# Designs tried in a protein design run: designed miniproteins, single chains, continued (4). Part 23

Each design is a single chain, and the fold is of that chain. pLDDT is the mean over its residues in the fold that is shown.

## One batch from the design tools (miniprotein)

Design m12771
Fold by ESMFold2-Fast:
Structure m12771 (fold): chain A 106 residues (1-106)
Amino acid sequence: GKSLELGILLGLAGITIGVLKVIGEDPEMRKALDDLRDAIINKASSKKIVKLLKKIYDLLKKNPDNKISASGAKLLAEAAKLQWPDDKELNKEADKVIALSDKILK
């Protein structure tokens, strides 16, 4: 169900963020992913989630070489869609992150 899927996505994103922290690569992306994951867990405003999704999208465009960053971004964007399925702006920004992440992961 939705709750189990959300838990799995957030858990996998947490592991991905942990890997980025250990290898010391892409610290600005790692912080943005941490901030987004915390915002989803704490049910922050959709406006805050949208702002973080836009930041992550811009960071992926600037530094598309790190597949771990792209994986974490996709997991959290999918988690945001599950938590806020009816938020049109949030889903639009999440879909942009997912599409760019998929391109990087090929």
Scores: mean pLDDT 88

Design m12772
Fold by ESMFold2-Fast:
Structure m12772 (fold): chain A 104 residues (1-104)
Amino acid sequence: SMLQQRVSRASAASVRVAGVTGELLRNRERLSEETRRAAERAIEYLSEATVEAIKKVDSEDSEEYIEEIEELADEGIRAIESGSLEEAERVLRRAEELYKKLKE
């Protein structure tokens, strides 16, 4: 069913967000405090956005939100791997915007 497929994809997105936390832990000592803080806050917003997207899994718009969460998680991993403060802050800003959009 479409519902089962959407739930499965939302669960996969949740695992992908957890992957960002794993990448942060692996790279923690090589990152600046500012980059680490931006990454930690981005993970918090992505985690909350994932919960809000799961609540809306019955909506046709759920696929778009899940895709954006997946893209931001991938960008977050890249920002952590590169140690880029600018990329980490960009992911944080977009994750916060997504969370606010989903909560309303």
Scores: mean pLDDT 85

Design m12773
Fold by ESMFold2-Fast:
Structure m12773 (fold): chain A 85 residues (1-85)
Amino acid sequence: TEKRNEEMEKLRDQKIAELEEEIRSLAKKHNVDEDMTEKLIESARKTMDATLEIMKQNNASVEEAEKALELTKRRILESLKRLLS
């Protein structure tokens, strides 16, 4: 439904905002340049959007979508921490 999609999109936006802050923090700590930082954020946003689209296609609940977005956010951050270490 339209309302369910709006709630899912709001959750996606919230998780992306959290992810962007964490990516900027990690990039600053590891002396990553601004251009590369923006590319990492763009890639992360694309992955989060893809996760939401899959959840919508599978008629997932808002709760299921929130869990999927949180897991995707966590996986992105763990991968970046390993890459930048």
Scores: mean pLDDT 86

Design m12774
Fold by ESMFold2-Fast:
Structure m12774 (fold): chain A 93 residues (1-93)
Amino acid sequence: MTVEEMMKKIKEERERLEEELANTTNEDRILWIKAVLGDKEALVEVFEKLLEKAKEAGAPQEFIDELERLLELAKKDAEEALRELIKLIQKLE
C-alpha cells in the first residue's frame, strides 16, 4: 500500500475512526486516532512517545535522529509528518 493509498483510506475511514474514538478507553489508541484525524498536538505526542520508546530500547542513533526530525516536522507541518511516519512504518514491514 502506498502512502497516498493509506492517506486516502484514513479519509474514507474518518467516520468509523471518529466512532472508535468515542468508544475507546485505550490512551495510545485515542492518541493515534486523533493524530491521523489531523490533531497536530496528538501527532506531536505520538512522535514524543515513539522517540522515548526508541531511546529506551537502545535504537540506532540514526533512527533516533530521524524521529527527532519528524517530531520537529510535526510541529510545522502535521500532514507531511504523518505521511513520513506512514512511509517509515511501511519501510519497516
Scores: mean pLDDT 77

Design m12775
Fold by ESMFold2-Fast:
Structure m12775 (fold): chain A 64 residues (1-64)
Amino acid sequence: MTEAERIAAVNGAYKAAKDLGKNLTPEMAQAAVEAARKLIEKDPNASLEDIYKAGYEAAKKVLG
């Protein structure tokens, strides 16, 4: 995973936290990065937008 891809995933998690009125936690950030890794494993050409969205959805799932 590139640094840009990692940043995109974490930014997705941050937006999910903000949208749900929560603070970004290390658990949410880690879930976002893991979701991004799985996405890239399936599609190495996944866009930064796709990675951001994957991070958002993973963080949202952690929040409930």
Scores: mean pLDDT 84

Design m12776
Fold by ESMFold2-Fast:
Structure m12776 (fold): chain A 85 residues (1-85)
Amino acid sequence: DAAARQALLAEVEARVAELERRLQAEVAELRAAGKPDAEIRELTLRALEEVIRLAVALGLDLAPLSTLSPEMQEIVRRALAEAAA
């Protein structure tokens, strides 16, 4: 029980951290490549929706998402509203 729970938690934490790191890297690369802000925001919204869905399904704290920029926090808020609908 405890070992399985710890393994699952570690796996989820690793996946969330990887998604956050990859998302930030992808946004930076797209911005450097001159992609429109609207396209970058749509990609970010989709990626954040998956992170939020995973966190909610596993009962995880969403506090890490609150450390994002105000613009990213607004995208997260919208994604949460869409996920709740």
Scores: mean pLDDT 63

Design m12777
Fold by ESMFold2-Fast:
Structure m12777 (fold): chain A 65 residues (1-65)
Amino acid sequence: SHDEAVENFLFSAKLAIEAARSQDQLATIRRGADAALERMREKHGLPQSKVEEARAEIDELIAAK
């Protein structure tokens, strides 16, 4: 399901953010996450609302770092 795919994606993103050692690494992770979510929207039909929700969660995880 879309929900399961987003949950798995966010879990992987959280691990990458926690492992990051610099702001440059966090910026790279965020760009990669945006690209992955855009692909899920374009190729797999992920709703725009789910993309925005996932982006917000990633931004909160980065801000908490």
Scores: mean pLDDT 86

Design m12778
Fold by ESMFold2-Fast:
Structure m12778 (fold): chain A 120 residues (1-120)
Amino acid sequence: MEKKRKDLLNKIKELAEKTAEYFRQASEAAKNGDGEKAIQYARKALEYLDEMEKVAEELKKIDPTIGEKILNMIRGIKILVEQAIRAAKNGDYEKAAELFEQAAKASEGLVKFIDDYLKR
């Protein structure tokens, strides 16, 4: 039980770190006026968010409280990235960059949440 919980949390953490990196790259691309590149990085981050959601659903089966909290955080990040992609498609690169930066910070917040939970 304990090992399985830690393994799932560490996997979510790893995926969240990769997600944050891609959102930072998306924000930089948007700041440079490269909306297509920003969307490509955002799509890669969404793939990692989908993987995180599947792992968090497994975690929820063994730890409903922590699993539900993580799922809610993932959902919040997805909303930010969908808004950022819309802004980029509309040529509002300043708004897209800001929303991608918020998504990166939210992903980093998820990493910190897991780190704090794993402290024993």
Scores: mean pLDDT 89

Design m12779
Fold by ESMFold2-Fast:
Structure m12779 (fold): chain A 116 residues (1-116)
Amino acid sequence: AQERLEALYAQMSEEQREVLEEVANELRLIGLSMEIGILQAQGKLDAKKKKDFKKDITKVLKKYVDKKTAKKISDAIINNDKKTIDKLIKESDDYAKKLIEAMWNSREGAYERVKK
């Protein structure tokens, strides 16, 4: 499986590989946001998990926004802070705005599905 994936990756153009990395980063941010939503709904989002999620989300987001903004987005997601998210969306460029909206909506959707 791994060898086949590596062979396919080697056949991709540099532009195709860059698009794949961008999509992979977006999917990771969405996945982490969903996991946070599930844990929040279960009452299992402890201080250690919050710290780990903040680190993981901030690391990926720093590719697209400044470090301070990445930390604010991470904190707002893990603390269910809709007011801070709305402010960050308003202050962000078009790409970062869509990414933050996708993260928040993914967190909320996962939370609601588990809370039922």
Scores: mean pLDDT 83

Design m12780
Fold by ESMFold2-Fast:
Structure m12780 (fold): chain A 85 residues (1-85)
Amino acid sequence: MLIVTGGSRVLAEIYEEEGERLFAKGTPKDIAQAAKLYRKSAHYYEKEGENLSKAAAQGAPGMADAAAVSRAKAETLYNKAKEFE
């Protein structure tokens, strides 16, 4: 990780976009690779959620809600990956 602020979110979004592009091709091989990218994206959304939870503990307003949103997105992407792997 070369960028501290928002780096995990940027990586999560990149892997999600690449996964969606492969999934759109619709071949079994591309769908399997998309599932792997969804798992990588989910991992980085979990890391973002952890960082936001730490900010919430320090009194930053709205960060607890933002952390919950990141974790929910990670769960959705893990569930997507499980369906296609």
Scores: mean pLDDT 79

Design m12781
Fold by ESMFold2-Fast:
Structure m12781 (fold): chain A 90 residues (1-90)
Amino acid sequence: SKEEILELIKNHPLNGDPLRFGNYILVEKIGEKEFLIQALKDTTVGELKDYFGLSDDDKIYRVDMNDNKIEELEDDDEIKAMETVLVELA
């Protein structure tokens, strides 16, 4: 379920091994409320939020090659296959 997937992500250790969830990979948990998700297929921010049971208070950012925030993404924004985004929980 969405709640079970989100719980697994929240309880993932810092520097733990990557985990696959359907068409997404949890690449790394970089903070207590921050994790890097890689899309394996073209998707939208809204589709990713729906899959993981995220709310409007949870934020998704496009990141550079050093995982620095570039911009906050909206639900209609596209995430391309193999792109990694930063998820920041409320």
Scores: mean pLDDT 85

Design m12782
Fold by ESMFold2-Fast:
Structure m12782 (fold): chain A 87 residues (1-87)
Amino acid sequence: KMSAADLAAYRELAEALREEAEEAARAEEVEGDKEKALELARRMLRRMAEEARARGHDNVALFLEGMIRAEIEGDEEKGRELRAEAL
């Protein structure tokens, strides 16, 4: 399960990539470009997962991989499995 340290690391990584998240949201909301929004979101989440793993927060990386699978790649079952394993 994710520890308090894992959750803190997740929040720090999310804040560090906030501008990339906002860019993805603008692609969806302002441009209506869902494919661009999904590509930007996938890139952001992958960077977060790689950074989390590099810092030794494997459960955070696993949770983020689950989000990519479920929300971006449409593999909802695999995504739920990975997130459940991380939490």
Scores: mean pLDDT 76

Design m12783
Fold by ESMFold2-Fast:
Structure m12783 (fold): chain A 92 residues (1-92)
Amino acid sequence: SAAAEAARQAELQARVDAMREELGLDDEEVERLIKELAELVQQYLEGKEVPEPVKELVEIRKAAQANPDLSAEERHQLELRILDLIREYARS
């Protein structure tokens, strides 16, 4: 339902906001983190070593993209796991 989708988006936003507050990230630091993660994703796809949270994040995205039968709820749980991995990376 539209209400269920709105609730999922609100939960993702709340997790992002909580991570930003916990780590003290301003908008410029968030942009820097996004760029750094994009570079690490590219390095992993080129066969280079990257931190374990980045490797796990890429494998989750690949598995989700390969599975057309994932429910909205299952995709939402994977999105939350990806945010947890981003937080783990940012704390290291």
Scores: mean pLDDT 86

Design m12784
Fold by ESMFold2-Fast:
Structure m12784 (fold): chain A 68 residues (1-68)
Amino acid sequence: SDLERLRRATEDIIAADTEAGKRVREAAKESEEEALRTTVEILLRQLRANPETSEASLARLEALREEI
């Protein structure tokens, strides 16, 4: 996965203790946050369209969205 590849690249560069390592780690964190936010938005739209979705599940995802 892209996240696994990014984590491995981050670990390798951090081991080198360079400015490049710091930048890759910061970019990896930003990419993970953006991917998570996009995933939560898509899931919320899908679950809101499904009448069998529990209100508790919707509330939990909406709370997660606010934390991102």
Scores: mean pLDDT 67

Design m12785
Fold by ESMFold2-Fast:
Structure m12785 (fold): chain A 96 residues (1-96)
Amino acid sequence: SRREVVLTVAKQLLRFVGEVQDMVLQLRRQGKEDKAEEFGKEASEELQRTLKELSRRLEAGDTEGIEEVFRRFAERLHELAEKYEAPVPDIVIPPL
């Protein structure tokens, strides 16, 4: 149902926010404050773009497009982890 899809999307977004927050905290614990700030900024910008795209896909009823947006965000977060030497996030993308 639409309600179940919306709830799944909301839960996944909360998980992404939590992973980003944990990665920022881990960088700070390693004494990498500048990297933590830069990573947090880029990850927040990527989250905002992801939220905007998810909203468009939800309005269109494009469930396959929503799954693609989640995968692209996970890939981008992994790239940012490598760029800033952050721990790789343990991301599981739920089926819709």
Scores: mean pLDDT 83

Design m12786
Fold by ESMFold2-Fast:
Structure m12786 (fold): chain A 61 residues (1-61)
Amino acid sequence: SAGDRHLRRMVEAALAGNPEEARRHAQEAVKAGYRDGVRQLAEAFENSGRKEVAEALREAA
């Protein structure tokens, strides 16, 4: 689905260290109904020390 593609691109942007691109894809994933998934991934990224990208994902959710 479009939401699945946005979740994938969000993760790719987050791993690449691009919080702004990750946030944009997170917003589209949230609109597609994946808010809880975005929140869970934000927590995972924070626990991995990627705090800036985690914050960007939480702002989208």
Scores: mean pLDDT 86

Design m12787
Fold by ESMFold2-Fast:
Structure m12787 (fold): chain A 86 residues (1-86)
Amino acid sequence: ELPEFNPEEYEMEEENLKLVKESLLKALEQALAGEELGIEALRGLYEMAMRGKMSREIRELLAEALRAAEEKDKEKLKELIEKLKE
């Protein structure tokens, strides 16, 4: 069931997205190290974000991360890791 967004639900979803960011960061670090498991993890996260209709910003971030990992773009992977670490 997909209820309409309200500000309180959006904030709770943002907290859940912080947990997803931990998995995303680990997957990006594994992909940067050349590990296929990192790419598979990123693909899984992207599919979950698309099916869960997560925010456009998160979906775009995951799409960029998956693309960089599949293309083995180490510079882009490093940029994304730094952006997530803040």
Scores: mean pLDDT 72

Design m12788
Fold by ESMFold2-Fast:
Structure m12788 (fold): chain A 55 residues (1-55)
Amino acid sequence: KEIEEAIRKVMDEYVEELLKKRKYLNNQPLSREEIDRFRAELTRKAVEVRKELEA
């Protein structure tokens, strides 16, 4: 239960940080290729975080 919420929070923070970093530096939207990579990276991060938290 707490693990699920923690994972969601980490994912949200990751997404927010990425978007903030992009807007802060260049104020440019993500390209389709970046969105695809972002999705894959986010999924991988979520799996890793779940593993770490479940340890």
Scores: mean pLDDT 67

Design m12789
Fold by ESMFold2-Fast:
Structure m12789 (fold): chain A 69 residues (1-69)
Amino acid sequence: MEKKLKELRERALRLHEEAALLRMKSFALKLAYKSDPSRKEDLEEAEELEKKAEELEREAAAVEEEIKA
């Protein structure tokens, strides 16, 4: 059981890290759009990355629930 719990914790951590990187990139793209409003493509990409980050965070939450079970 201990080995399985370590693997689940590592998986949850990696999912959180990946989500954080996507949110950071999304934030940078939103700043670029704020500096130049003609860059609507950057805003659209930022929104898509934010959705992917939310999906990864939901997956991480499911893994954390499995750790508690």
Scores: mean pLDDT 82

Design m12790
Fold by ESMFold2-Fast:
Structure m12790 (fold): chain A 66 residues (1-66)
Amino acid sequence: AFTPEELLQLRSALLKLIKAHQLLSPEDLAQFEAGASMELLQLIAYRLGLPNAVHLLQFVKTLSQP
């Protein structure tokens, strides 16, 4: 399970990834910044070739480590 602090760090790293790869429209990006939905996380996962939102969060956590 992810802690609230880990989720905040993952959100920041995921936001950077979204912007770098233009994975969301400006409207969807604004909605994500206000509060991420599972549907948006699954869409991002799909666009990155990941099976689901859980794998997306695990991938982003790896990017947050050395």
Scores: mean pLDDT 72

Design m12791
Fold by ESMFold2-Fast:
Structure m12791 (fold): chain A 72 residues (1-72)
Amino acid sequence: AAAFKDTAGALPTDAQIEAIARNVHAHKAALGEAVSLEDIRRALRRLREEGKSLVAAAREVLEASEEEIRRL
């Protein structure tokens, strides 16, 4: 197995980042925010490098401004 089933704090996989990036991008676009899908992918991968879980990374990007996402 590539990941532990019961590790709620496990680092997100690339597939999980891709799925969340698409959902976050759709949400940001609905709010009128000018953030690219690639900027969101980069931000999520950066937060994973900092040891953040999928939920923590997704929330941080979702709550971040366009400028904050570009700096991640």
Scores: mean pLDDT 75

Design m12792
Fold by ESMFold2-Fast:
Structure m12792 (fold): chain A 66 residues (1-66)
Amino acid sequence: PLELTVDTSDAAAATALDTAIRRVVDEARRRSRSEEEYRRLLGEGLRRTLLELAKRHPSVTVRELP
């Protein structure tokens, strides 16, 4: 599983996170043909997007837990 931490005082990072999550959800919903596929696409999209946001915003950290 992934651990996500965001500094709530960083409004720009919080806004970017909200926008990115909405995009991933909408994309997974649009591309999926089943609940199983939606879950898979959502998980893949969230993982990729969170890692990318952490790279661009120091107030966003993502760690992979065992």
Scores: mean pLDDT 76

Design m12793
Fold by ESMFold2-Fast:
Structure m12793 (fold): chain A 97 residues (1-97)
Amino acid sequence: MEEELEKAIKELQAEVDRAYASLPELTPEQRKKAMEIAEKYKELFDKARELLTPEQRFIVEEAIVVAAMLYAQGRTEEAERILDLVKKVIELAEKLK
């Protein structure tokens, strides 16, 4: 159980790092859109704060923001991949309780 959570966190961090390295500077319009998209995922932020350690929570929160930025740039497949990993991390953390 913990090994699966740690693997999921590590995979999520690798995808976030890869995406972030490839992100160009956002336009003001893209930044506004990214903020609106991130707000739609408030439930995932709340779950992360409840279920995860501070270090794991930071990775998940960063992942949600990066996914929102990818959506704002039309990079939907990459955004969905990161969000699927976020959901998997949350699901694994819930099973550990």
Scores: mean pLDDT 81

Design m12794
Fold by ESMFold2-Fast:
Structure m12794 (fold): chain A 115 residues (1-115)
Amino acid sequence: MEAVAELVLELLASLPDVSPALVAEAREILERVLAEHDDPLQAMRAAFGRLTELLLSDPSLSDATRAAAAQFLAIVYQAVAGAPEAEIQAAAEDFIAQFPHLAAAVRAAVERLLA
């Protein structure tokens, strides 16, 4: 779970509108939620809900940044839920087609999620 949290935080830090302060708040949320839940899928569901609220509460973020974050969180959730590798890779390629500037970060994250 800690490795998954770091992947999410690394992608958020790579988004152009996301401040270091917002990444720090996201880290605090992930650390608290992971400590509150024994089940990885329950922990991720709760964490994604709180992260979504954080992203929606920041008026400085673009719709593109929010869409990228939401789609990446969905990919991470599918991987943790045990979706087939082919489905995770297809979702990652669809993400890269929409957000080509994040291609390197997403490919690295998917490689670590599938390892």
Scores: mean pLDDT 80

Design m12795
Fold by ESMFold2-Fast:
Structure m12795 (fold): chain A 80 residues (1-80)
Amino acid sequence: SAAQLRQQADDLLQQGQAYANAGDYAKAGDLFEQAADKYKQAGDNRRAAFAYDVAAVMYRNAGDDERAEELRRRAEELRK
């Protein structure tokens, strides 16, 4: 259900935040991207766009500028 997908996304978002706080930006980016995908599957485009933006910041901090740019574009698409 959409509610179950949102709960899974919330759990992934909390995990991503923990890794970001520990300085593991690559793992944090992966978790925030997974959270965004779950929010998108649930039809929550606003939360999905937010999570993609946060994942993009994490990937930039990890040195993966290409992946960061791709996720920013995906977030913009969900808003427009």
Scores: mean pLDDT 90

Design m12796
Fold by ESMFold2-Fast:
Structure m12796 (fold): chain A 103 residues (1-103)
Amino acid sequence: MDEERQRQELIIRVIAMLMGLDLSNPEDMEKARELAGVAPASPEGAMKLFGVSEALVRQIIALIEYIESHSVAELRAASVAELTRVPGVGRATASRIRALLAS
């Protein structure tokens, strides 16, 4: 898998986790994939189609920007402190994201 595909898969997994979806369920992962594309293109559309809050959509967009601006190696090595610098990401959420990115 190239770097771009690896980053896209990390984005989808992070979104699934933030939505409380089952990462082992292909249907839930497809929902996370759709939201990954809709949220930056139409934040209002994402809120209406997926029933997510404006705060969650803004957090998703900020995390997509963060993941796309870093290498896969940097993402896998990211600290909780670095992840808390992403808008809307608190320490508890950062810890969950770090565990997922480090896997």
Scores: mean pLDDT 82

Design m12797
Fold by ESMFold2-Fast:
Structure m12797 (fold): chain A 95 residues (1-95)
Amino acid sequence: MAAEEEKKREEEINLGAYEAYESLPNLTPQEQQNALNGLIATGLTLLFEEAGWSVEEIKEWLESASEEELKELFEKAKKIVEEKIKKGKELVEKK
């Protein structure tokens, strides 16, 4: 069932976000910035997938978006990343 593949993908994303977050204190400042950029990129990808937008629609929107719209998008992406980190922690703590 497609739902089983989606659940596995979600668990992999959640675990990856948690592991990346937990590794941050052991990284250099440059590596920390790269890891955070990767997490935000993941959050943005998940937002656009939920909206059902094509790559072309995303590009067109980004080229026309105001600073306020871009800021709101990044804040939503950060919130998604925080939720994924939390769920990843719960998966690691699950017996």
Scores: mean pLDDT 73

Design m12798
Fold by ESMFold2-Fast:
Structure m12798 (fold): chain A 64 residues (1-64)
Amino acid sequence: SGADGARKLAEKNGHVLSAGQAATAAYEGGASDRGAFGVLITGAMNNGVLTAEQAAEAAAWFDS
C-alpha cells in the first residue's frame, strides 16, 4: 500500500516527509486518481508518517 511506501521513504530519509515529497511519492506509486491518493495519504497519517496539516497540504498540491 502507499502508506507502507511513504513510511519506508520517511525511514530511509530519517525525517518526516514534506507535503510535496508525500504527494510526489503517492503520484509515482500509482495514486493517479484523487480517491486512491486520499487513501494513501490517510494511511500515512494513521502510520504516523504525516501530520494532518502535511496531509492537507499534499492533497492541495495534488489538486493544483
Scores: mean pLDDT 60

Design m12799
Fold by ESMFold2-Fast:
Parts: C-alpha cells; sequence; structure tokens
Structure m12799 (fold): chain A 104 residues (1-104)
C-alpha cells in the first residue's frame, strides 16, 4: 500500500516538473541543466546534448531531466519552483505549500 502511494506522489511531481520544463525559455532550461551538471559532474557537451533533446521535445530526455532535477532539488529550490508554478497558473498556492511539505 505505501509503495503505490509513494509512486503516485512521485509521478505527480515528475508530471509537474515535465510541464515546467516544457514551458521554460531556452535560457531558463540552460540554467537548470548547468546546475544539474555541477551536481552530477556532466560535461558541457552532455549539457548541450540534453538541451537539444529537450528543445526537440524528446519525452524520454524530458522525463530523465525531470527526475534528476527532483532528486537534486533543495528545499529552497523547491520553494522557488513551486512559486514559479503558482505564478504560471499551473498549481494553486495551497497545492504548492502541500508539495513543499511533502518534499521534506
Amino acid sequence: MMARRRREEEERKIKAMKELIRSMSEAGLRSLLDELAQRYGLSEEEVERLLEAVLNRDEETIEEVSRLWLENISETLIEAVANALVKSGKITEEEAKKWIEEAK
């Protein structure tokens, strides 16, 4: 029972991240990938490949980037992302607060 509930929560968070990534500007996406590169030790060449794949709407790469971002997101970054989603109309302030609390 707990494993199913955790999987549904993770899938919901990944879906939100995918939508955010798809709505990002090229500059915003590059900034995100540069941060992930610092945390995972990715090369500039790997960052450019990931950027190109996401811009080309490669769903597998978008899912992988969304998962990597979710795994490496700090509490402060979760708050920033949640606030961005509220401002873009993707989620409510109440949903954002719940998401931040669930990430702790």
Scores: mean pLDDT 68

Design m12800
Fold by ESMFold2-Fast:
Structure m12800 (fold): chain A 74 residues (1-74)
Amino acid sequence: MEAEELISRARKLAEELIAATDDPETKQIVRDTYEEALKYAREAIETGNPELLRKARFYIDRLEALLEKAKAKK
């Protein structure tokens, strides 16, 4: 449940970030961060390990920080 919500949120943030920037380097960082969030969220579903859920949230927080930075650049 919670991990599925994190996956949905990560996807929305990544899509919004890709739309907000034309810089290919930033787009690659967004994709890499999104893939890490997905990896940990999926592993949390498979194992039930709360540390993996915490790691997924950490990468989602990084996506939110990247979006804030991208918006500050126009």
Scores: mean pLDDT 79

Design m12801
Fold by ESMFold2-Fast:
Structure m12801 (fold): chain A 82 residues (1-82)
Amino acid sequence: GTSLFIRLDGADADAIVEALRAAGVTITAELLHGDVLLLGLAETLSEAQIRAILEAAGFRVVSLRRTELPTGVRYEVAVRAA
């Protein structure tokens, strides 16, 4: 599993969710809290996969931090609309 924490900085949260679904990603949890989109994903995704999905959807990845946990992976990502 993957926990994905995205700081939107005005980016469209729905477009990010749609991009992940279009890439075949299963979203198990979704919460928008202010400027932060919190997603649970069933799959364990690599950093390269996260970057590729967001960039293909027209977002600039400003920063990305991967943390490996015993039960899965966490990504903390900042994006901007391109």
Scores: mean pLDDT 87

Design m12802
Fold by ESMFold2-Fast:
Structure m12802 (fold): chain A 117 residues (1-117)
Amino acid sequence: MLEEEIKKILERAKKSARELERTATESEFGKEVAKSLALMQRGILKSTKQPEIVEFNVEPLEETALKAVDSKDPKEAAKLLRQMKLSLGYMESAVLAYESGDFDLARKLAEEGKKIA
């Protein structure tokens, strides 16, 4: 069911957000890995062909990823990476809802992700 798939996407996003937060705080190398993962995920989203969803979070997510790497405060970097990953999870869920024909759910998920970014 669509709702179960979205729940799994959001649960994976929350888990990945915690893992990125941990990685960013462990070492300078960890920060570089977290940045690479963030930029790779952004690249995947930029390849999305759904205009309504593509306009959501692409630019703010890039700024968030850059701030996370440039931050001298590991806690601030971890928080920004967590917010970015959660926002990406909502965007992924919104795309799935849109492709499934549930445009109302897609808009609600996109707005929630936009608020996090």
Scores: mean pLDDT 65

Design m12803
Fold by ESMFold2-Fast:
Structure m12803 (fold): chain A 67 residues (1-67)
Amino acid sequence: MTLTPADLARIAHEVALRTDNEEDIKAVDELARKYALQPVSAEEFIAELEKRNPEAAKVAREVLDRM
């Protein structure tokens, strides 16, 4: 599944609602902003996030599983 800018914004918002960890929220927000300007699949987004912050990737995957 290719993520739209709206999907990326939703993922960032939903992660912020699920975790109190500011670094996890920041990691997802920064990556979502980057990929709003270029095409990305859900799997590529999670894989890149997991390289930067595995805990943030886990929360983002939970959000994607509900979309």
Scores: mean pLDDT 81

Design m12804
Fold by ESMFold2-Fast:
Structure m12804 (fold): chain A 72 residues (1-72)
Amino acid sequence: SPEEEFSALALEYNALMTEVVEREAAGEPIDEAAVRARLEALRDRAEALAARHPELRERLDGLVAELDAELA
């Protein structure tokens, strides 16, 4: 369902950010290019979902704004 796709995107974003925070806390190197690529892929998927399901646009715009903040 579109709701399940949105939930999966939000969960994947949160998991990625948790992974980055945990690696930084452990003193592990962060592959910033790989993280950026994953964030960009999530952004593209969020925009594609919003195009297919305009009823989710407001919620997906919120997620896109969070992704854009991390990509800045």
Scores: mean pLDDT 86

